# Ledger of designs, part 94: designed miniproteins, single chains

Each design is a single chain, and the fold is of that chain. pLDDT is the mean over its residues in the fold that is shown.

## One batch from the design tools (miniprotein)

Design m3263
Fold by ESMFold2-Fast:
Structure m3263 (fold): chain A 75 residues (1-75)
Amino acid sequence: SKEEILKRLREELSKYLTPEQVDELIATLEKNIDKPLSEQLKILSEKVRELTDDYEKRKAVLKAVTRAINEIKKL
């Protein structure tokens, strides 16, 4: 279930980020998965800002990541 959520997230992120950036963002998510949602979003928002300076990509990526976190938290 978690593996399927991460697979779908990886596919969505690939529309906006390079394969290397996707791997780094997924690794950051997994490292922080047990933290409160607010702390996860702060860390991931900072990582997304490092990976791309494109505002539209940042917004789309953070939306996808937030959706995946919420799905994982329901497991």
Scores: mean pLDDT 85

Design m3264
Fold by ESMFold2-Fast:
Structure m3264 (fold): chain A 56 residues (1-56)
Amino acid sequence: SELEKLKEEYLKISDEIVKLTRELRANPDNEDIRKKLLELQKKFVEIWKKIRELLS
């Protein structure tokens, strides 16, 4: 279902955010990591909103 696909994507992005956050903490001046993290955080919020809308 659409909900199952969104949940899978949500978990996948969550894992990537955790990894990049740890990398950024070790290298706070790394602009590439910072940009990727911001993009993933935006996608994470958007997917969460879509899941919420489907459950409404």
Scores: mean pLDDT 84

Design m3265
Fold by ESMFold2-Fast:
Structure m3265 (fold): chain A 100 residues (1-100)
Amino acid sequence: SEMENKLALLVSEIEENPEKAEELFEELLELAKTEEFKNNPAMQLRFANTFAWMVKQKLLSEEQAKEGIKTIEKFKETLEGYYKKTLEMIIEDMKELLKS
């Protein structure tokens, strides 16, 4: 889909140009607000993994990191099984990392 292609391109651009991470993360957050994104567990997981990588690389502000965690918490409310458990683990890891 066009949305899946946009997500893939944003993830690639973040990895290639980490100096643009804050700007590109805002675009990623806008995609996450769409109905297609909210109904696609695979895209939600890709968002969460990309977000976790950005936090570990210290590419995001504290405010952006908190917003990303809130976004993933909303995703997991409608998920079950593997996807829900994986997102819960990512949230826990990110919360611990942000305390340091």
Scores: mean pLDDT 87

Design m3266
Fold by ESMFold2-Fast:
Structure m3266 (fold): chain A 66 residues (1-66)
Amino acid sequence: SALEAGGKNGGAAIKPALDALIAAVGDEAVTVEVKIEGDGIVATVTSPLATVTVVGTADGATVTVE
């Protein structure tokens, strides 16, 4: 179905990178925001150490650290 299949598929592509980042920060106050943009997904992970933005599309994932 169009409802979640596309969004979940894009999310699956970036999930391992997000999981690794969250694990590296530990069990702290980490905020994860996920948005669907067309055929891709944008996920922002905010922690006391850094803000990481991951963009996942059909062509792969891009990670930006600030």
Scores: mean pLDDT 62

Design m3267
Fold by ESMFold2-Fast:
Structure m3267 (fold): chain A 71 residues (1-71)
Amino acid sequence: GISEIEELIEKLLSLDPSIREELEKLLEAVRNKESADTVDRLLARIAIIAGNNEEMLELLRELSREALKVL
């Protein structure tokens, strides 16, 4: 749910605070029940910033699963 998404966002921010704006846009898109395409675009943008950071990529996969469940 939303609480799980917020917790995953906090974990991602602890690893890389530079993605705050992108994560806030993602959370807003999920809260507003935006399209899956919009959420996927935002997740893809964050994944590009994460690069080869395996911990961040694992958290992003979890975030993607939780976000798509609430759309």
Scores: mean pLDDT 83

Design m3268
Fold by ESMFold2-Fast:
Structure m3268 (fold): chain A 92 residues (1-92)
Amino acid sequence: SEAAAAFKATEPTVKQMRELAEQAIADPEKAKELLDEMVKLAKEAIANAETEVAKNYLLANTEQLLRLVGLQLPEHREYVEERLKELREFAE
């Protein structure tokens, strides 16, 4: 299926983004740097996505991970919301 192909193609990038999000939660002092790296990785992956399904899967997973970091680190919530806006504007 197209969804299964998109999952397989994006899985390594989503895993790397998840690892960055987990590192940010574990080390809040580095959270902004790690979130910037995650958003950069997401943008590069979205720009290189071969299908709209893969693009949407990357976007959805990145937004979910950004929201998770904002939930776990309330002090970085404003920064997370700025990154979410940036990602949405890029994906348009």
Scores: mean pLDDT 87

Design m3269
Fold by ESMFold2-Fast:
Structure m3269 (fold): chain A 78 residues (1-78)
Amino acid sequence: MEVARLAEELAREEPDPRRREALLAIARAAREANLTEELTPEEREEVREGILNAAEALLEGERNPETVSAETLERVKA
């Protein structure tokens, strides 16, 4: 799953434990939502940005990871 894989990769590279936890939560939500679409390299860059923004929003308590992950993917696919 592209979104989950990208979030997991970002989590491995994240030194801040709070941000890493948020990224792992996004990855879990993406797996549960079964987001399996293949992305182009350009789409992956936009999705990575969306995942990072979603992690920051989670730390602020603004959005849930399931909704943000799905919306990010849908927007990129438009």
Scores: mean pLDDT 67

Design m3270
Fold by ESMFold2-Fast:
Structure m3270 (fold): chain A 75 residues (1-75)
Amino acid sequence: SVVETPEIVIGKNISEKQKAYFQELIDLLRKEGAPEEVIKKLEEAYNSKERTSFKMTLENGKVVKVEIKKAEKIP
């Protein structure tokens, strides 16, 4: 089956729920053998000083598409 994740926001001002969701996403990607470059890029975004959002499309639990959007810096 094909599923699209909701928009995931990470950066300087994120809730504990968003952090937990991001961690589950990384764990899923590692379990399903996603490319190392994709995982690294997401980890870099997590450590960013700027607010970043992204969406992913999964097919049978595997990442087939990632769309990354830079959000504005948090005031």
Scores: mean pLDDT 64

Design m3271
Fold by ESMFold2-Fast:
Structure m3271 (fold): chain A 64 residues (1-64)
Amino acid sequence: MLYRVTALEDGAVYDVARGPLPKGGSVVLSEEPVVDEETGMGQGRTVDGTPVLFDPAKTEVEAL
């Protein structure tokens, strides 16, 4: 199952291959993202295998 993560604010999503996304920018993850309990940051991996970090409070996550 694929997941779309959309930035609600500039820099709310960071794709290691592309850098920080602008508001309204999105990435598609190959699997369900997880939230790190220590940092509160969301973590995922794109369909191209690149790591993604995001702020769960400033993003929309949609199952595709």
Scores: mean pLDDT 82

Design m3272
Fold by ESMFold2-Fast:
Structure m3272 (fold): chain A 74 residues (1-74)
Amino acid sequence: MKAIEEEVERLRREDEENPLSEEEKRERVRELLRRELRARGLSEEEIELLIRGWEDPNNGEAQALGERLEAELA
């Protein structure tokens, strides 16, 4: 999760010099999440579930998995 944190900080710095839309920032975070989760050995199905939980909290299963990931990020 360090890689995601470092990239988020880098995006924040870039945003000051070259402002990005909130949607573009979200998309970059999604891409970083996919890469990090793949590196951790999660299945593609689990990765998609976690991404959905991050975007759509209505998915209870994805929300539970997302909370674990977010705890490691924060």
Scores: mean pLDDT 66

Design m3273
Fold by ESMFold2-Fast:
Structure m3273 (fold): chain A 110 residues (1-110)
Amino acid sequence: LTDEEIAEIARKAGYDASPWLFRLGREDPAAYLALSVMRSLFDMPADATPEEIIIRAMTAAGVASPAEVRAMLRAGVTPVEFYALYVKHQNPDNNAPDILAALERLRARA
């Protein structure tokens, strides 16, 4: 079954689902969790795109503008790295190893 077919079956059963959500959960669980947390924090619908979720979180937190987020996405910045930026901006004292590692990867590309 394709992700599109799974999403269509879910919609027929009354669930709000998008193909990208099922794909990401299998292929990149960390990105899936990062996007799901950010989506939930801002009450975004299940069919919201990764770009829409990241733009909402970054803009609401004062981390980046929509244009800056789109430029970063084109440069290959990942949902996990955006989540690390969001978390660190909310609590600068957060020194969790996974957050610091994501920020180091982001800085290496700057």
Scores: mean pLDDT 71

Design m3274
Fold by ESMFold2-Fast:
Structure m3274 (fold): chain A 77 residues (1-77)
Amino acid sequence: DPGIELAREKFEKGLELIRKGAEELDEKLFEEGLKLAKEPIELLRAVGAPEEVLKKLEKELEETLKEAEKIIEEKKK
């Protein structure tokens, strides 16, 4: 399904923006990435994607946020 593939691409782009925002200490970019990552999860839930798929995406987002938090801490010294 091209729509599911597009949702996946947006999700991955969101994760990239979260990491980029953390590296640059850019709160606006971080927030844009977070929003872009969450929107595909909500869309997939609305179309009845399996719960296992949704949990996997939520876990990937959680791990990316943990990584971003460490980057921010290291950048702030």
Scores: mean pLDDT 81

Design m3275
Fold by ESMFold2-Fast:
Structure m3275 (fold): chain A 90 residues (1-90)
Amino acid sequence: LAELDAAYRRAIETGDPEAEERFFELGKKYKVTPEQLEKAFNKELTPSERIAVAGQIGWIEREEGIKRRKFSSDEEKQAYRDWLLEKLKE
């Protein structure tokens, strides 16, 4: 989606928190499935689909009050992925 792609490009190019917030707001309108999230983790999605998934993840993280986090281990990363999949099932 052109608008979502434009918002994503602005967010990554500027690092502007407001641009990132707009991208997340747009992302919440594009429902992603658990299957799409799994494909994103396996890098099997198109660029546009990955952008949509990233927007939805950012919206979920903001709603739950989760700050951006770096993963120190594969176990921590897997636990985060499992948490996201459960959130999408709700």
Scores: mean pLDDT 65

Design m3276
Fold by ESMFold2-Fast:
Structure m3276 (fold): chain A 92 residues (1-92)
Amino acid sequence: SEVKKLAREAAIKYTAGSLHYIAARFMVDHNLGTREEVEEELRAAIELYEEAIELLRKAIEGADEETKKELEEELKEAERKLEEVKKELEKV
């Protein structure tokens, strides 16, 4: 279904964003890389989380009631992670 395709694409974007965020945190925690390199990883994470959020919102529009509840929880998590990464970027 279109809903499943959108949800899968969102999961891929979310996972990619999380990998960039993990890389940025690892760099900061271990004094690796430059400020610019850390900022690039955090900006990549923000862009990918924003793309995941947009895809989840589109999936929710076409979802049945049960699937909608699950996707709304995933959306809430993605929005929480986006806010977390934005706060980390302000500290760099």
Scores: mean pLDDT 91

Design m3277
Fold by ESMFold2-Fast:
Structure m3277 (fold): chain A 84 residues (1-84)
Amino acid sequence: VLVTEEEEPEVQVPGALILYIKEFSDSPNALTPEEVLQFLKEHPNATVFTTNPKATLLAIKAGVKFVQADSPEELKKKVEEFLK
């Protein structure tokens, strides 16, 4: 997995963490789906923004909030709507 916006104070909602997950990779240098799932389970108040349905499935398994879009442009619009 490739996380583009990991820990970023300026995009955090009070009491919540916003995570941007761009794409999963089979590369050993990227985070695995298992590592992402563990992170989400440790941060149940996180909200996941992603264009990847595999990341959405991990959010569902962890029981965290998620916002999925089919394209980066749609994702940007949904993030702006969420943050106002």
Scores: mean pLDDT 60

Design m3278
Fold by ESMFold2-Fast:
Structure m3278 (fold): chain A 79 residues (1-79)
Amino acid sequence: TLAKVAKLLIDLHEETGSDVFTFELSDLAKRLGVSQSSVSRALRELEKEGLISVKRDGKTVTVTIEDLEGLKERLKELE
């Protein structure tokens, strides 16, 4: 799950040039083929590592990429 979340954020950054993305947690879980609890845990781990920040608003999460290069290096460790 952690690798899937990291890869999605990197891919979205490359496609849009943005560092900020808003998701409904259930839609994100379905898109990645994982549980909502797995996505939530992965987001918390990346946030704890200082790679992203997350604002939680009940039904949605807003993710900001804080360290793009660190996120790319973390993905390499997981692959």
Scores: mean pLDDT 81

Design m3279
Fold by ESMFold2-Fast:
Order: C-alpha cells, then sequence, then structure tokens
Structure m3279 (fold): chain A 84 residues (1-84)
C-alpha cells in the first residue's frame, strides 16, 4: 500500500511538472500572439500546476479572479515560475 502511494506520488509529480512546463510555453505563445484570453488561461494553469507541485500557495488566485484583478493573477503566475 505504502509503495503504491509512493509510486502514485512520483507519477503525479512527473505529470504536474510536465503540465507546468507546457503552461509556461502556452503563456509565451499567448504573449507572442497578444491573445488576452489565452494569456489568462495559461497564467491560471501555471499557478494551479505549481500549487499541485507544492511549490506555490495558490490561495490568493481565486480571490484575484473573483475581484477581476488580472494584474495580481500575472504577479502570482510570475512568482510560481520563480518558485520552480
Amino acid sequence: LEKRQEEMRELFREFFKEKFEEAIKEYEEALKNKDKEKILESMSKIILTAEFLGIFDGSEFLKALVNKDYEKVEELAKKAIEAY
């Protein structure tokens, strides 16, 4: 049971690392294309994947989204990238 939990944790860690790196690439492409919707989507993916990796506290993210504080969302995404 413990060995299965360790294997699952490693698989999830690998998966979310890959998703985090993909989100950064999506963010760079969205910035290049000036696609505001995709910029926000990729920033959200960066924050959430960093939270799942345990390297970032995403608790402020929902508050920023509810308040439509997209500048704060960008700040959180940049901090998540720096924490990695």
Scores: mean pLDDT 77

Design m3280
Fold by ESMFold2-Fast:
Structure m3280 (fold): chain A 70 residues (1-70)
Amino acid sequence: AKEEAIELLKKAAEATENPEAQKYALAAAEALEAGDFRAALEHIQKAMQVANEEAKKLLLEAEKALEKAM
């Protein structure tokens, strides 16, 4: 669900010390709150490129929740 994806994205931002990964994860959450699923997916993909293993796991779960909500 959309709310589940937003929560997972916020947790991913907290799980990483990389400022770029945090910024992309939070931007993805904002995009979902605005209903922009495409922008959210793009931000998730960018966050995954720079995030650590813990954050990547949460980002992947958020992506799967988003795919089910689309």
Scores: mean pLDDT 82

Design m3281
Fold by ESMFold2-Fast:
Structure m3281 (fold): chain A 73 residues (1-73)
Amino acid sequence: MSREEVIMYTAASLRMAGLVVDYEILKKQGKPVPSLEELEAELEAQIDARIPSDEKAKLLETLRANYEKVEKE
């Protein structure tokens, strides 16, 4: 992975983490929460198009795993 790719992946990972944190906060407060599909679409819209498909797949898998974990709490 190049230096530029590492920077892009790090930025995408931070965006994904922010989406999960916001979802957890809304759920704990009993407010309306976005669906997994809405969060996946938002992440895909926000991440750099140059990120390789394999790395995008890993980010989406991590988002899904974290969403499921929060949903069960």
Scores: mean pLDDT 78

Design m3282
Fold by ESMFold2-Fast:
Structure m3282 (fold): chain A 101 residues (1-101)
Amino acid sequence: MAPALTPEERAAYEALPPEVQRLVNKGLSEAGKILQEAIDAGATPEQILEAGRKSAEIVRKATDEAAARLPDPEQAEAVRRYGDKLAEGILLTAEEIAKAR
């Protein structure tokens, strides 16, 4: 599940250019696929943690690329912070799944 955005964070994200939103959404889709494929394959705890790390890196890279396209430094920083929150959520989810294996 996506982390809950504040109303201000949500408004800021929805105000982003469609191209920037598309880059973030593509990264999220790729990250989710990597983690889900590991889960579906019955991966070991170590493999789940590795999938989580790769997923987190993909999200950070996507949000960094999206932020780089924004001329407003405050919007760029907000996108990077959103990426950090998403990456942290992915890592925590992977740790919990790994513990259950």
Scores: mean pLDDT 79

Design m3283
Fold by ESMFold2-Fast:
Parts: sequence; C-alpha cells; structure tokens
Structure m3283 (fold): chain A 85 residues (1-85)
Amino acid sequence: PAEAVRLLHEARVYAENGELDKAKELLKQAMEIPGIPEEVRSLIEKALKAKTPEEIVKYVNEALDAALRSDDPEVRAAARELIGG
C-alpha cells in the first residue's frame, strides 16, 4: 500500500507541470495496488475523471490527506514522509 502513496506523490508532480497523461498513468498504476483504503481509491477515481491539472492536483492532495488519516500504519507513514518531508 505504501507504493500507491508514492505513485500519488509522483502523479501530483506531473500534474503540477501540466503533464496530464503522465499523471493519469501513475494514478492508474496506483489503482491496481491491493490494500489501498477505499477513501483513497475513490479520490484517485475522481482525479482520473478530472479535466484540468488543477483538478487532478486537488483530488490527489485530498487522497494524500486521506492516506495520512488511514487506519493502516504503513499508508500513514508513507503519506507523512512525502507530505511532511
């Protein structure tokens, strides 16, 4: 599950650079990882349906925030490392 959080962080960087297709590829990869919290998965789905880089960044930030509040300690640790570095 930590790998999905890292993919979310990378997708945010590409979206911030306006690289929508690359950001969405990374989000699709994150969706394939087992053990992702349902709230995080739902937010990734919203990011995949987004039409602008700003919308993708918004939903990915919400997904990373949901990961910080997850009951899974591995997911929380990965999100804390990437957001709170």
Scores: mean pLDDT 80

Design m3284
Fold by ESMFold2-Fast:
Formats: structure tokens, sequence, C-alpha cells
Structure m3284 (fold): chain A 80 residues (1-80)
């Protein structure tokens, strides 16, 4: 899923930040991963409930996730 792809990119950025000793980027990236995990949980919960707005919830969650990851990258000078 796109959320999993975004999580993979953030995880890779955290690993590179850790190698260079950038603990601010590691901590911030970890908070981003938690936010992505929350969005994934919201989508999975909507699927279990057969929510008629599932497609809209997915679109809105992906938009928020993309903006969150982009802002994280901008704060730390990371290309994603």
Amino acid sequence: SELDELSDRVNAAIEEAEKRGDMDAVIDGTAVLISLAVDKTIIENAKKKNDPNLDQLVEESLKRARELVERFAERHGIEL
C-alpha cells in the first residue's frame, strides 16, 4: 500500500539519520511512523466495519500521510 511505501521511506531516512548521529531526525521520523501507523489502523477499522466512506477515508489518510512525510523531509533536508 502507499502507506507502507511511505513508512519504508521514513524508516530508510531514520536509518541514515542514525548512521550520521542525527538524533533529532530519528526522533521526529519515529513520531511520523507512529502517525502513519494510526492512519493505517483507521483504514483497517473502516474496512472491518464495511464503512461506506472507506474510499474517501483512504484518500484523505493518504493526503495527510504525504503532507506529513513531505514536511518531515523538508525539516531535515532529506530527499524522499
Scores: mean pLDDT 85

Design m3285
Fold by ESMFold2-Fast:
Structure m3285 (fold): chain A 95 residues (1-95)
Amino acid sequence: MSKAERAAKEVAAELLAVGWGLDVELREAEISVSGLSEAEIEAREHFWRAFEALKEGDFAAAREHLARALALADPETAARFAEDFALLEAAYKEK
């Protein structure tokens, strides 16, 4: 199995996480981003916490945070979170 494929997954995972982390940071600074609702901001916070748990190898905590994010998000955002989490989980499980 290719080192290049694994490296590409890790880079993709980090780029996704940086995007979600920025939304959480802006919420903590009490700044509204693109008219996001409180529930949408909270969903992104849980998605970021799921990513942090994956980085620590805590897959149980990661899935719990993902479930909370999916419950709070609209269907389109929930589908995106599920796709992004699958990529992140695969990248960290291959470590």
Scores: mean pLDDT 66

Design m3286
Fold by ESMFold2-Fast:
Structure m3286 (fold): chain A 82 residues (1-82)
Amino acid sequence: LTETQKKLAAAFEAEANNTALTVAEKVAKAVQKAGYQAGVLDAGIALENGEITQEEFNKRVEDAVKNNPALKAIYENFVAKL
């Protein structure tokens, strides 16, 4: 695994233990934390600044996952473990 994939996997694992969050919310938080390396940096900053909604952020994350095979693999492995 690349360093980016390792950090994203660790972020997913950290959020997996929060039972108050849905799967989509856990993924969004994990990608936001890893966004600096996962290619969703601009979306993460925009969400943090209140410039976009959580729904818009989730859509950008889904688009990033769809267009990045490495990120898609990490996402699918995370969902399979839940």
Scores: mean pLDDT 61

Design m3287
Fold by ESMFold2-Fast:
Structure m3287 (fold): chain A 75 residues (1-75)
Amino acid sequence: SIDDAQSLFNQGQQLFQQGRYDDARTLYGRASVLARQSGDLDLARRIGLYGLAVGLRQQGRYDEADRAIRQADTL
């Protein structure tokens, strides 16, 4: 079954917190597509910032990742 965008985003956040970056990116990608298809642009933007944060963490750019997360959490 296909989960809704919010459910996939929440699961992606849990995987990100566990350091499972590739799995988190996969779920964020799916959640972003569903959010855009439903017209939830605020959710799509939040998901995009978490996706950016995962990539930054994988590059060891922790301060930049934390800024992206903070921006997402203020949306």
Scores: mean pLDDT 85

Design m3288
Fold by ESMFold2-Fast:
Structure m3288 (fold): chain A 84 residues (1-84)
Amino acid sequence: MGKLLEELKKLIEEGSEPSKVSDTIRKLIEEAEKNKDVDALKELHKLLVEYKKTNPKLSTVLTSGINEVEGVLAKFGEEIPPQE
């Protein structure tokens, strides 16, 4: 998780292609879902919400990622974190 999360941060900060950001988000979600790592999903949700506020070009990709994280949390019976 940690290495992929750092890669995601770097991709967003360097202004990488939306497809690269989307692929990294998907890998993070798939890894956390497979491991049933609720804390990792909540941390990812927080990160995506923060980046969405400052990266308008990535808004669609980040919104999709947020929605997917929320869907997985709901499947685990977890409360969905607030957007702030």
Scores: mean pLDDT 79

Design m3289
Fold by ESMFold2-Fast:
Structure m3289 (fold): chain A 65 residues (1-65)
Amino acid sequence: SERRREEVDRITSEALRRIAAGADPDRVISEASRRLRELGVPDETVERLSEALRRLAEAYERQRA
Protein backbone atom coordinates (compact mmCIF):
# COMPACT_ATOMS: atom_id res chain seq x y z
CA SER A 1 0.00 0.00 0.00
CA GLU A 2 2.59 2.58 1.09
CA ARG A 3 5.07 1.44 -1.58
CA ARG A 4 2.33 1.64 -4.23
CA ARG A 5 1.48 5.19 -3.11
CA GLU A 6 5.14 6.18 -3.43
CA GLU A 7 5.34 4.69 -6.93
CA VAL A 8 2.10 6.42 -7.98
CA ASP A 9 3.47 9.74 -6.68
CA ARG A 10 6.74 9.15 -8.55
CA ILE A 11 4.95 8.39 -11.84
CA THR A 12 2.71 11.44 -11.44
CA SER A 13 5.60 13.75 -10.52
CA GLU A 14 7.69 12.51 -13.46
CA ALA A 15 4.75 13.08 -15.84
CA LEU A 16 4.30 16.64 -14.54
CA ARG A 17 8.03 17.35 -14.89
CA ARG A 18 8.05 16.11 -18.49
CA ILE A 19 4.97 18.18 -19.37
CA ALA A 20 6.54 21.27 -17.76
CA ALA A 21 9.66 20.64 -19.90
CA GLY A 22 7.59 20.76 -23.10
CA ALA A 23 6.82 17.08 -23.71
CA ASP A 24 3.60 16.11 -25.55
CA PRO A 25 0.89 15.83 -22.85
CA ASP A 26 -1.02 13.12 -24.74
CA ARG A 27 2.05 10.88 -24.92
CA VAL A 28 3.11 11.54 -21.31
CA ILE A 29 -0.38 10.93 -19.92
CA SER A 30 -0.77 7.75 -22.01
CA GLU A 31 2.55 6.37 -20.71
CA ALA A 32 1.75 7.31 -17.10
CA SER A 33 -1.72 5.71 -17.33
CA ARG A 34 -0.23 2.46 -18.65
CA ARG A 35 2.32 2.32 -15.80
CA LEU A 36 -0.39 3.03 -13.21
CA ARG A 37 -2.56 0.21 -14.59
CA GLU A 38 0.44 -2.15 -14.48
CA LEU A 39 0.70 -1.34 -10.75
CA GLY A 40 -2.93 -2.43 -10.30
CA VAL A 41 -4.37 1.06 -9.84
CA PRO A 42 -8.15 0.97 -10.57
CA ASP A 43 -9.27 2.39 -13.93
CA GLU A 44 -11.43 5.02 -12.20
CA THR A 45 -8.42 6.32 -10.26
CA VAL A 46 -6.24 6.30 -13.40
CA GLU A 47 -8.90 8.37 -15.22
CA ARG A 48 -9.02 10.93 -12.38
CA LEU A 49 -5.22 11.23 -12.29
CA SER A 50 -5.09 11.58 -16.08
CA GLU A 51 -7.69 14.37 -15.93
CA ALA A 52 -5.68 16.17 -13.22
CA LEU A 53 -2.47 15.89 -15.30
CA ARG A 54 -4.27 17.31 -18.34
CA ARG A 55 -5.62 20.27 -16.37
CA LEU A 56 -2.12 21.00 -15.08
CA ALA A 57 -0.70 20.73 -18.61
CA GLU A 58 -3.29 23.27 -19.78
CA ALA A 59 -2.33 25.60 -16.90
CA TYR A 60 1.35 25.43 -17.92
CA GLU A 61 0.42 26.22 -21.53
CA ARG A 62 -1.65 29.24 -20.44
CA GLN A 63 1.27 30.61 -18.40
CA ARG A 64 3.55 30.33 -21.46
CA ALA A 65 1.00 32.06 -23.72
Scores: mean pLDDT 81

Design m3290
Fold by ESMFold2-Fast:
Structure m3290 (fold): chain A 89 residues (1-89)
Amino acid sequence: LEELRKLKEEAEALLRELTRLIREADVSGDALAKAIAAAIKAIGAIFLAEQVLKNGGTEEQKEEAIKALKDAIEALKEGIEAVKAAEAA
């Protein structure tokens, strides 16, 4: 539960940063597509984590939510890097 909550908070923070960077950078093309894909993945992972935290879940469901959040965090970090690189170019 503590790990799940921490990962959810990290994913939410990264999603907010990515959204802000997209607005500020006026990014387009492949970088924008990657950022949108990462955001969608993060929204799904956060929703799964919220269900487990609110309603409880099996240990297997908790593990799936943790895995989904870790995967989403990596995608968000990659999306942020792509947007920053596009802005710098």
Scores: mean pLDDT 82

Design m3291
Fold by ESMFold2-Fast:
Structure m3291 (fold): chain A 65 residues (1-65)
Amino acid sequence: SGKSKIDALKERIEEMKKRMSREDQKLVDKNLENLEKIGPKISFKQKIDALEAYINRIERKLKGK
């Protein structure tokens, strides 16, 4: 179940990236790459929480004023 949740959150991030600047897309890609690098050292719960926090940050930028 955790893997399916992670995949769904990653798909949501990719859709949100279409609404972001190229600079912000590059930052998102680096953050996701860093999360993958530490993935074996963290739980699915921690990875889900990190992705959800990241989605919230992206939403704030897209709504952002």
Scores: mean pLDDT 77

Design m3292
Fold by ESMFold2-Fast:
Structure m3292 (fold): chain A 65 residues (1-65)
Amino acid sequence: MEEEVDKILERIEKQIDEAVASGDPKRVEAALERAERIMEQLKKVYPEFKERIDAKLEELRARAA
């Protein structure tokens, strides 16, 4: 289960990094909105990882700013 959550978070991080690398602020905003939706669903399926998922989302928001 932890490995599965980690893989999903890594995939999201890669999507954000690719959006940031594109230099397009609209792509970054869209990638963050998508990440937030996926992470919200992930917290519903794995509530025990909520704090870890929330921390990762804040990290990604900071990286995108």
Scores: mean pLDDT 79

Design m3293
Fold by ESMFold2-Fast:
Structure m3293 (fold): chain A 88 residues (1-88)
Amino acid sequence: SRLREEIERRRREREEALRRLEEYNRRSREIVEEGERRIEESESEEEKQRIRRETVRREAEYSVLAIGAASRAVASRREAERLERELR
């Protein structure tokens, strides 16, 4: 059935989006932890401010990616549910 194949495809798309979301959240945490470590190791306020700005920028990049992945996961779930209703 084409509908069953489409449901399976949407479920795989959701699983991939959720894996990407987890990866982006993990990378965001690593960026913050690395930034905090570099700040602690820094001797100058200018260097600390530079590291803070870099950390915020990199975290923001992964935040945008995470939002995109979450949106894709929700869309794929909703589409799978819609197609499942068509089979009944």
Scores: mean pLDDT 88

Design m3294
Fold by ESMFold2-Fast:
Structure m3294 (fold): chain A 98 residues (1-98)
Amino acid sequence: MKEEIKEEAKKLKEEAEEEKKKAQELILESASYGVEAIGAAAKAITSESEEEKEKYREEMEKYLEKAKEKEKEFEEALKKRKELEEKAKELEKKYKEL
C-alpha cells in the first residue's frame, strides 16, 4: 500500500513533466505563427494591387488564428500540469501519514 501510493505519485509527476514539455512546444509554435503573421502583414503593406493586399491580409488573419489556437492549447497543458502536480501532492501527503 505505501509503495503503491509512492509509485502513483511518481507517475503523476512524470505526466506533469510531459505536460510541461508539451506547453513549451505549443508556445514556440504560437510564436512561430506570430512571425508568419508579421511577414504576411509586411507583404500586404508593400503590395501594389488591392487583390494582393487582400490575399496577404487573409493570410495574416489565418496565422493569427493559428497562433491563438496554439496559445489556448498551451493554457490547457499548463492547467493539466497543475492538476497532476496537486494530485501528486495529495498522494505524497497520504504517504507521509502512513
Scores: mean pLDDT 86

Design m3295
Fold by ESMFold2-Fast:
Structure m3295 (fold): chain A 100 residues (1-100)
Amino acid sequence: WEDLVERLMEILGISREAAERELEELKDLSREDIEAYLRALEEAKETLSQEQVDFLRALVRMALAAGRDVQEALDIARNSEPGNAPLEVAQKVQELMDNG
């Protein structure tokens, strides 16, 4: 767990407290799923803007709140257009909830 907190801090440049809060929201996931999410964030940071990374983070959290798998949430985020409005993100998450 400590290693996941430190890794998230390094990837995102956020405080320990912020990293712990983000991982607490993901604690019901398997370690494998959390590590997959962290790998996706590392890859996103190398290729995407900060806005796109923040979008990925928000969309994954919303999809998980809707009961979706991490891999599905990541695939949705990767296939979303950069700069999508929050309303478009909410609509996609709602569609996932309605189809589950």
Scores: mean pLDDT 67

Design m3296
Fold by ESMFold2-Fast:
Order: C-alpha cells, then structure tokens, then sequence
Structure m3296 (fold): chain A 80 residues (1-80)
C-alpha cells in the first residue's frame, strides 16, 4: 500500500541518518542516538497511520517491524 511505501521510505531515511550520526561514536553514544531515532521513527509512523486511518493492530505490526530493522542496524554498528 502507499502507507507501507511511505513507512519504508521513512525507515530508510532514519537508518541513513542513524548510520551517519553514529560514525566514530562510542557504544554508549550509538545507543543514545538509537533511542532518539527510534522515538522519531515511531512518532512519524504513528502520524502517518493516523492520516491513512490504519487499524491499531496493523499500526502496531508496522511499528514493531520498523523498530526491529532499526535495532538490527544498531547491532551491526556495535559489532563493528
């Protein structure tokens, strides 16, 4: 759906920003940036879902999926 496309685009933008801001940072700083980016991502997905009239269940599913993908990026950065 168009909503899922918008969420995917948003996720990619947040991931790119997260990677850029995390370059050369300590593990603690990366975790702080992650928490900030996760809050931003969730807020923006909820705002989009409200505009598209999504069900609560579908919104929760997409938020969880996006949060999982961002956490995977954090784990990769911490392993580097």
Amino acid sequence: SKFEEEVEKLLKEVIEEFKKESAGKSPKEIDDIYNSKLDELVRKIVELGRRYGLSREELKRLVMKAANELEDVKDELLAS
Scores: mean pLDDT 84

Design m3297
Fold by ESMFold2-Fast:
Structure m3297 (fold): chain A 83 residues (1-83)
Amino acid sequence: SAARQAQKERAIQIATENITEQIKSLLDKIKEEENSPVVDEKRIAQLKEKRSINIEGLKNLPDEKAREEALEEIKQHEEELEG
C-alpha cells in the first residue's frame, strides 16, 4: 500500500539521518581526542573503528541518493574540522 511504502521510506530517511549524525559526532570526538594535551591512542582507535562500522552501515542503506547526499555532508564536515 502507498501508506506502507511512505512509512518504509520515512524509516530509511530517519536511519540515514541518524547514521550520518553518528558519523559526524564520531569525527568531532576523534578531532577532540587528537587535539588533547594527553593523546589516548586506544580511544582514538576505538572511535575510528566505530566510524568505519557506521560508514559501512550507511553504504548498505537502500536509498542511493540519500547515501550520496549523506556521504557528501560527512565529507564537508570533515573539511570544516580540518579548516
Scores: mean pLDDT 85

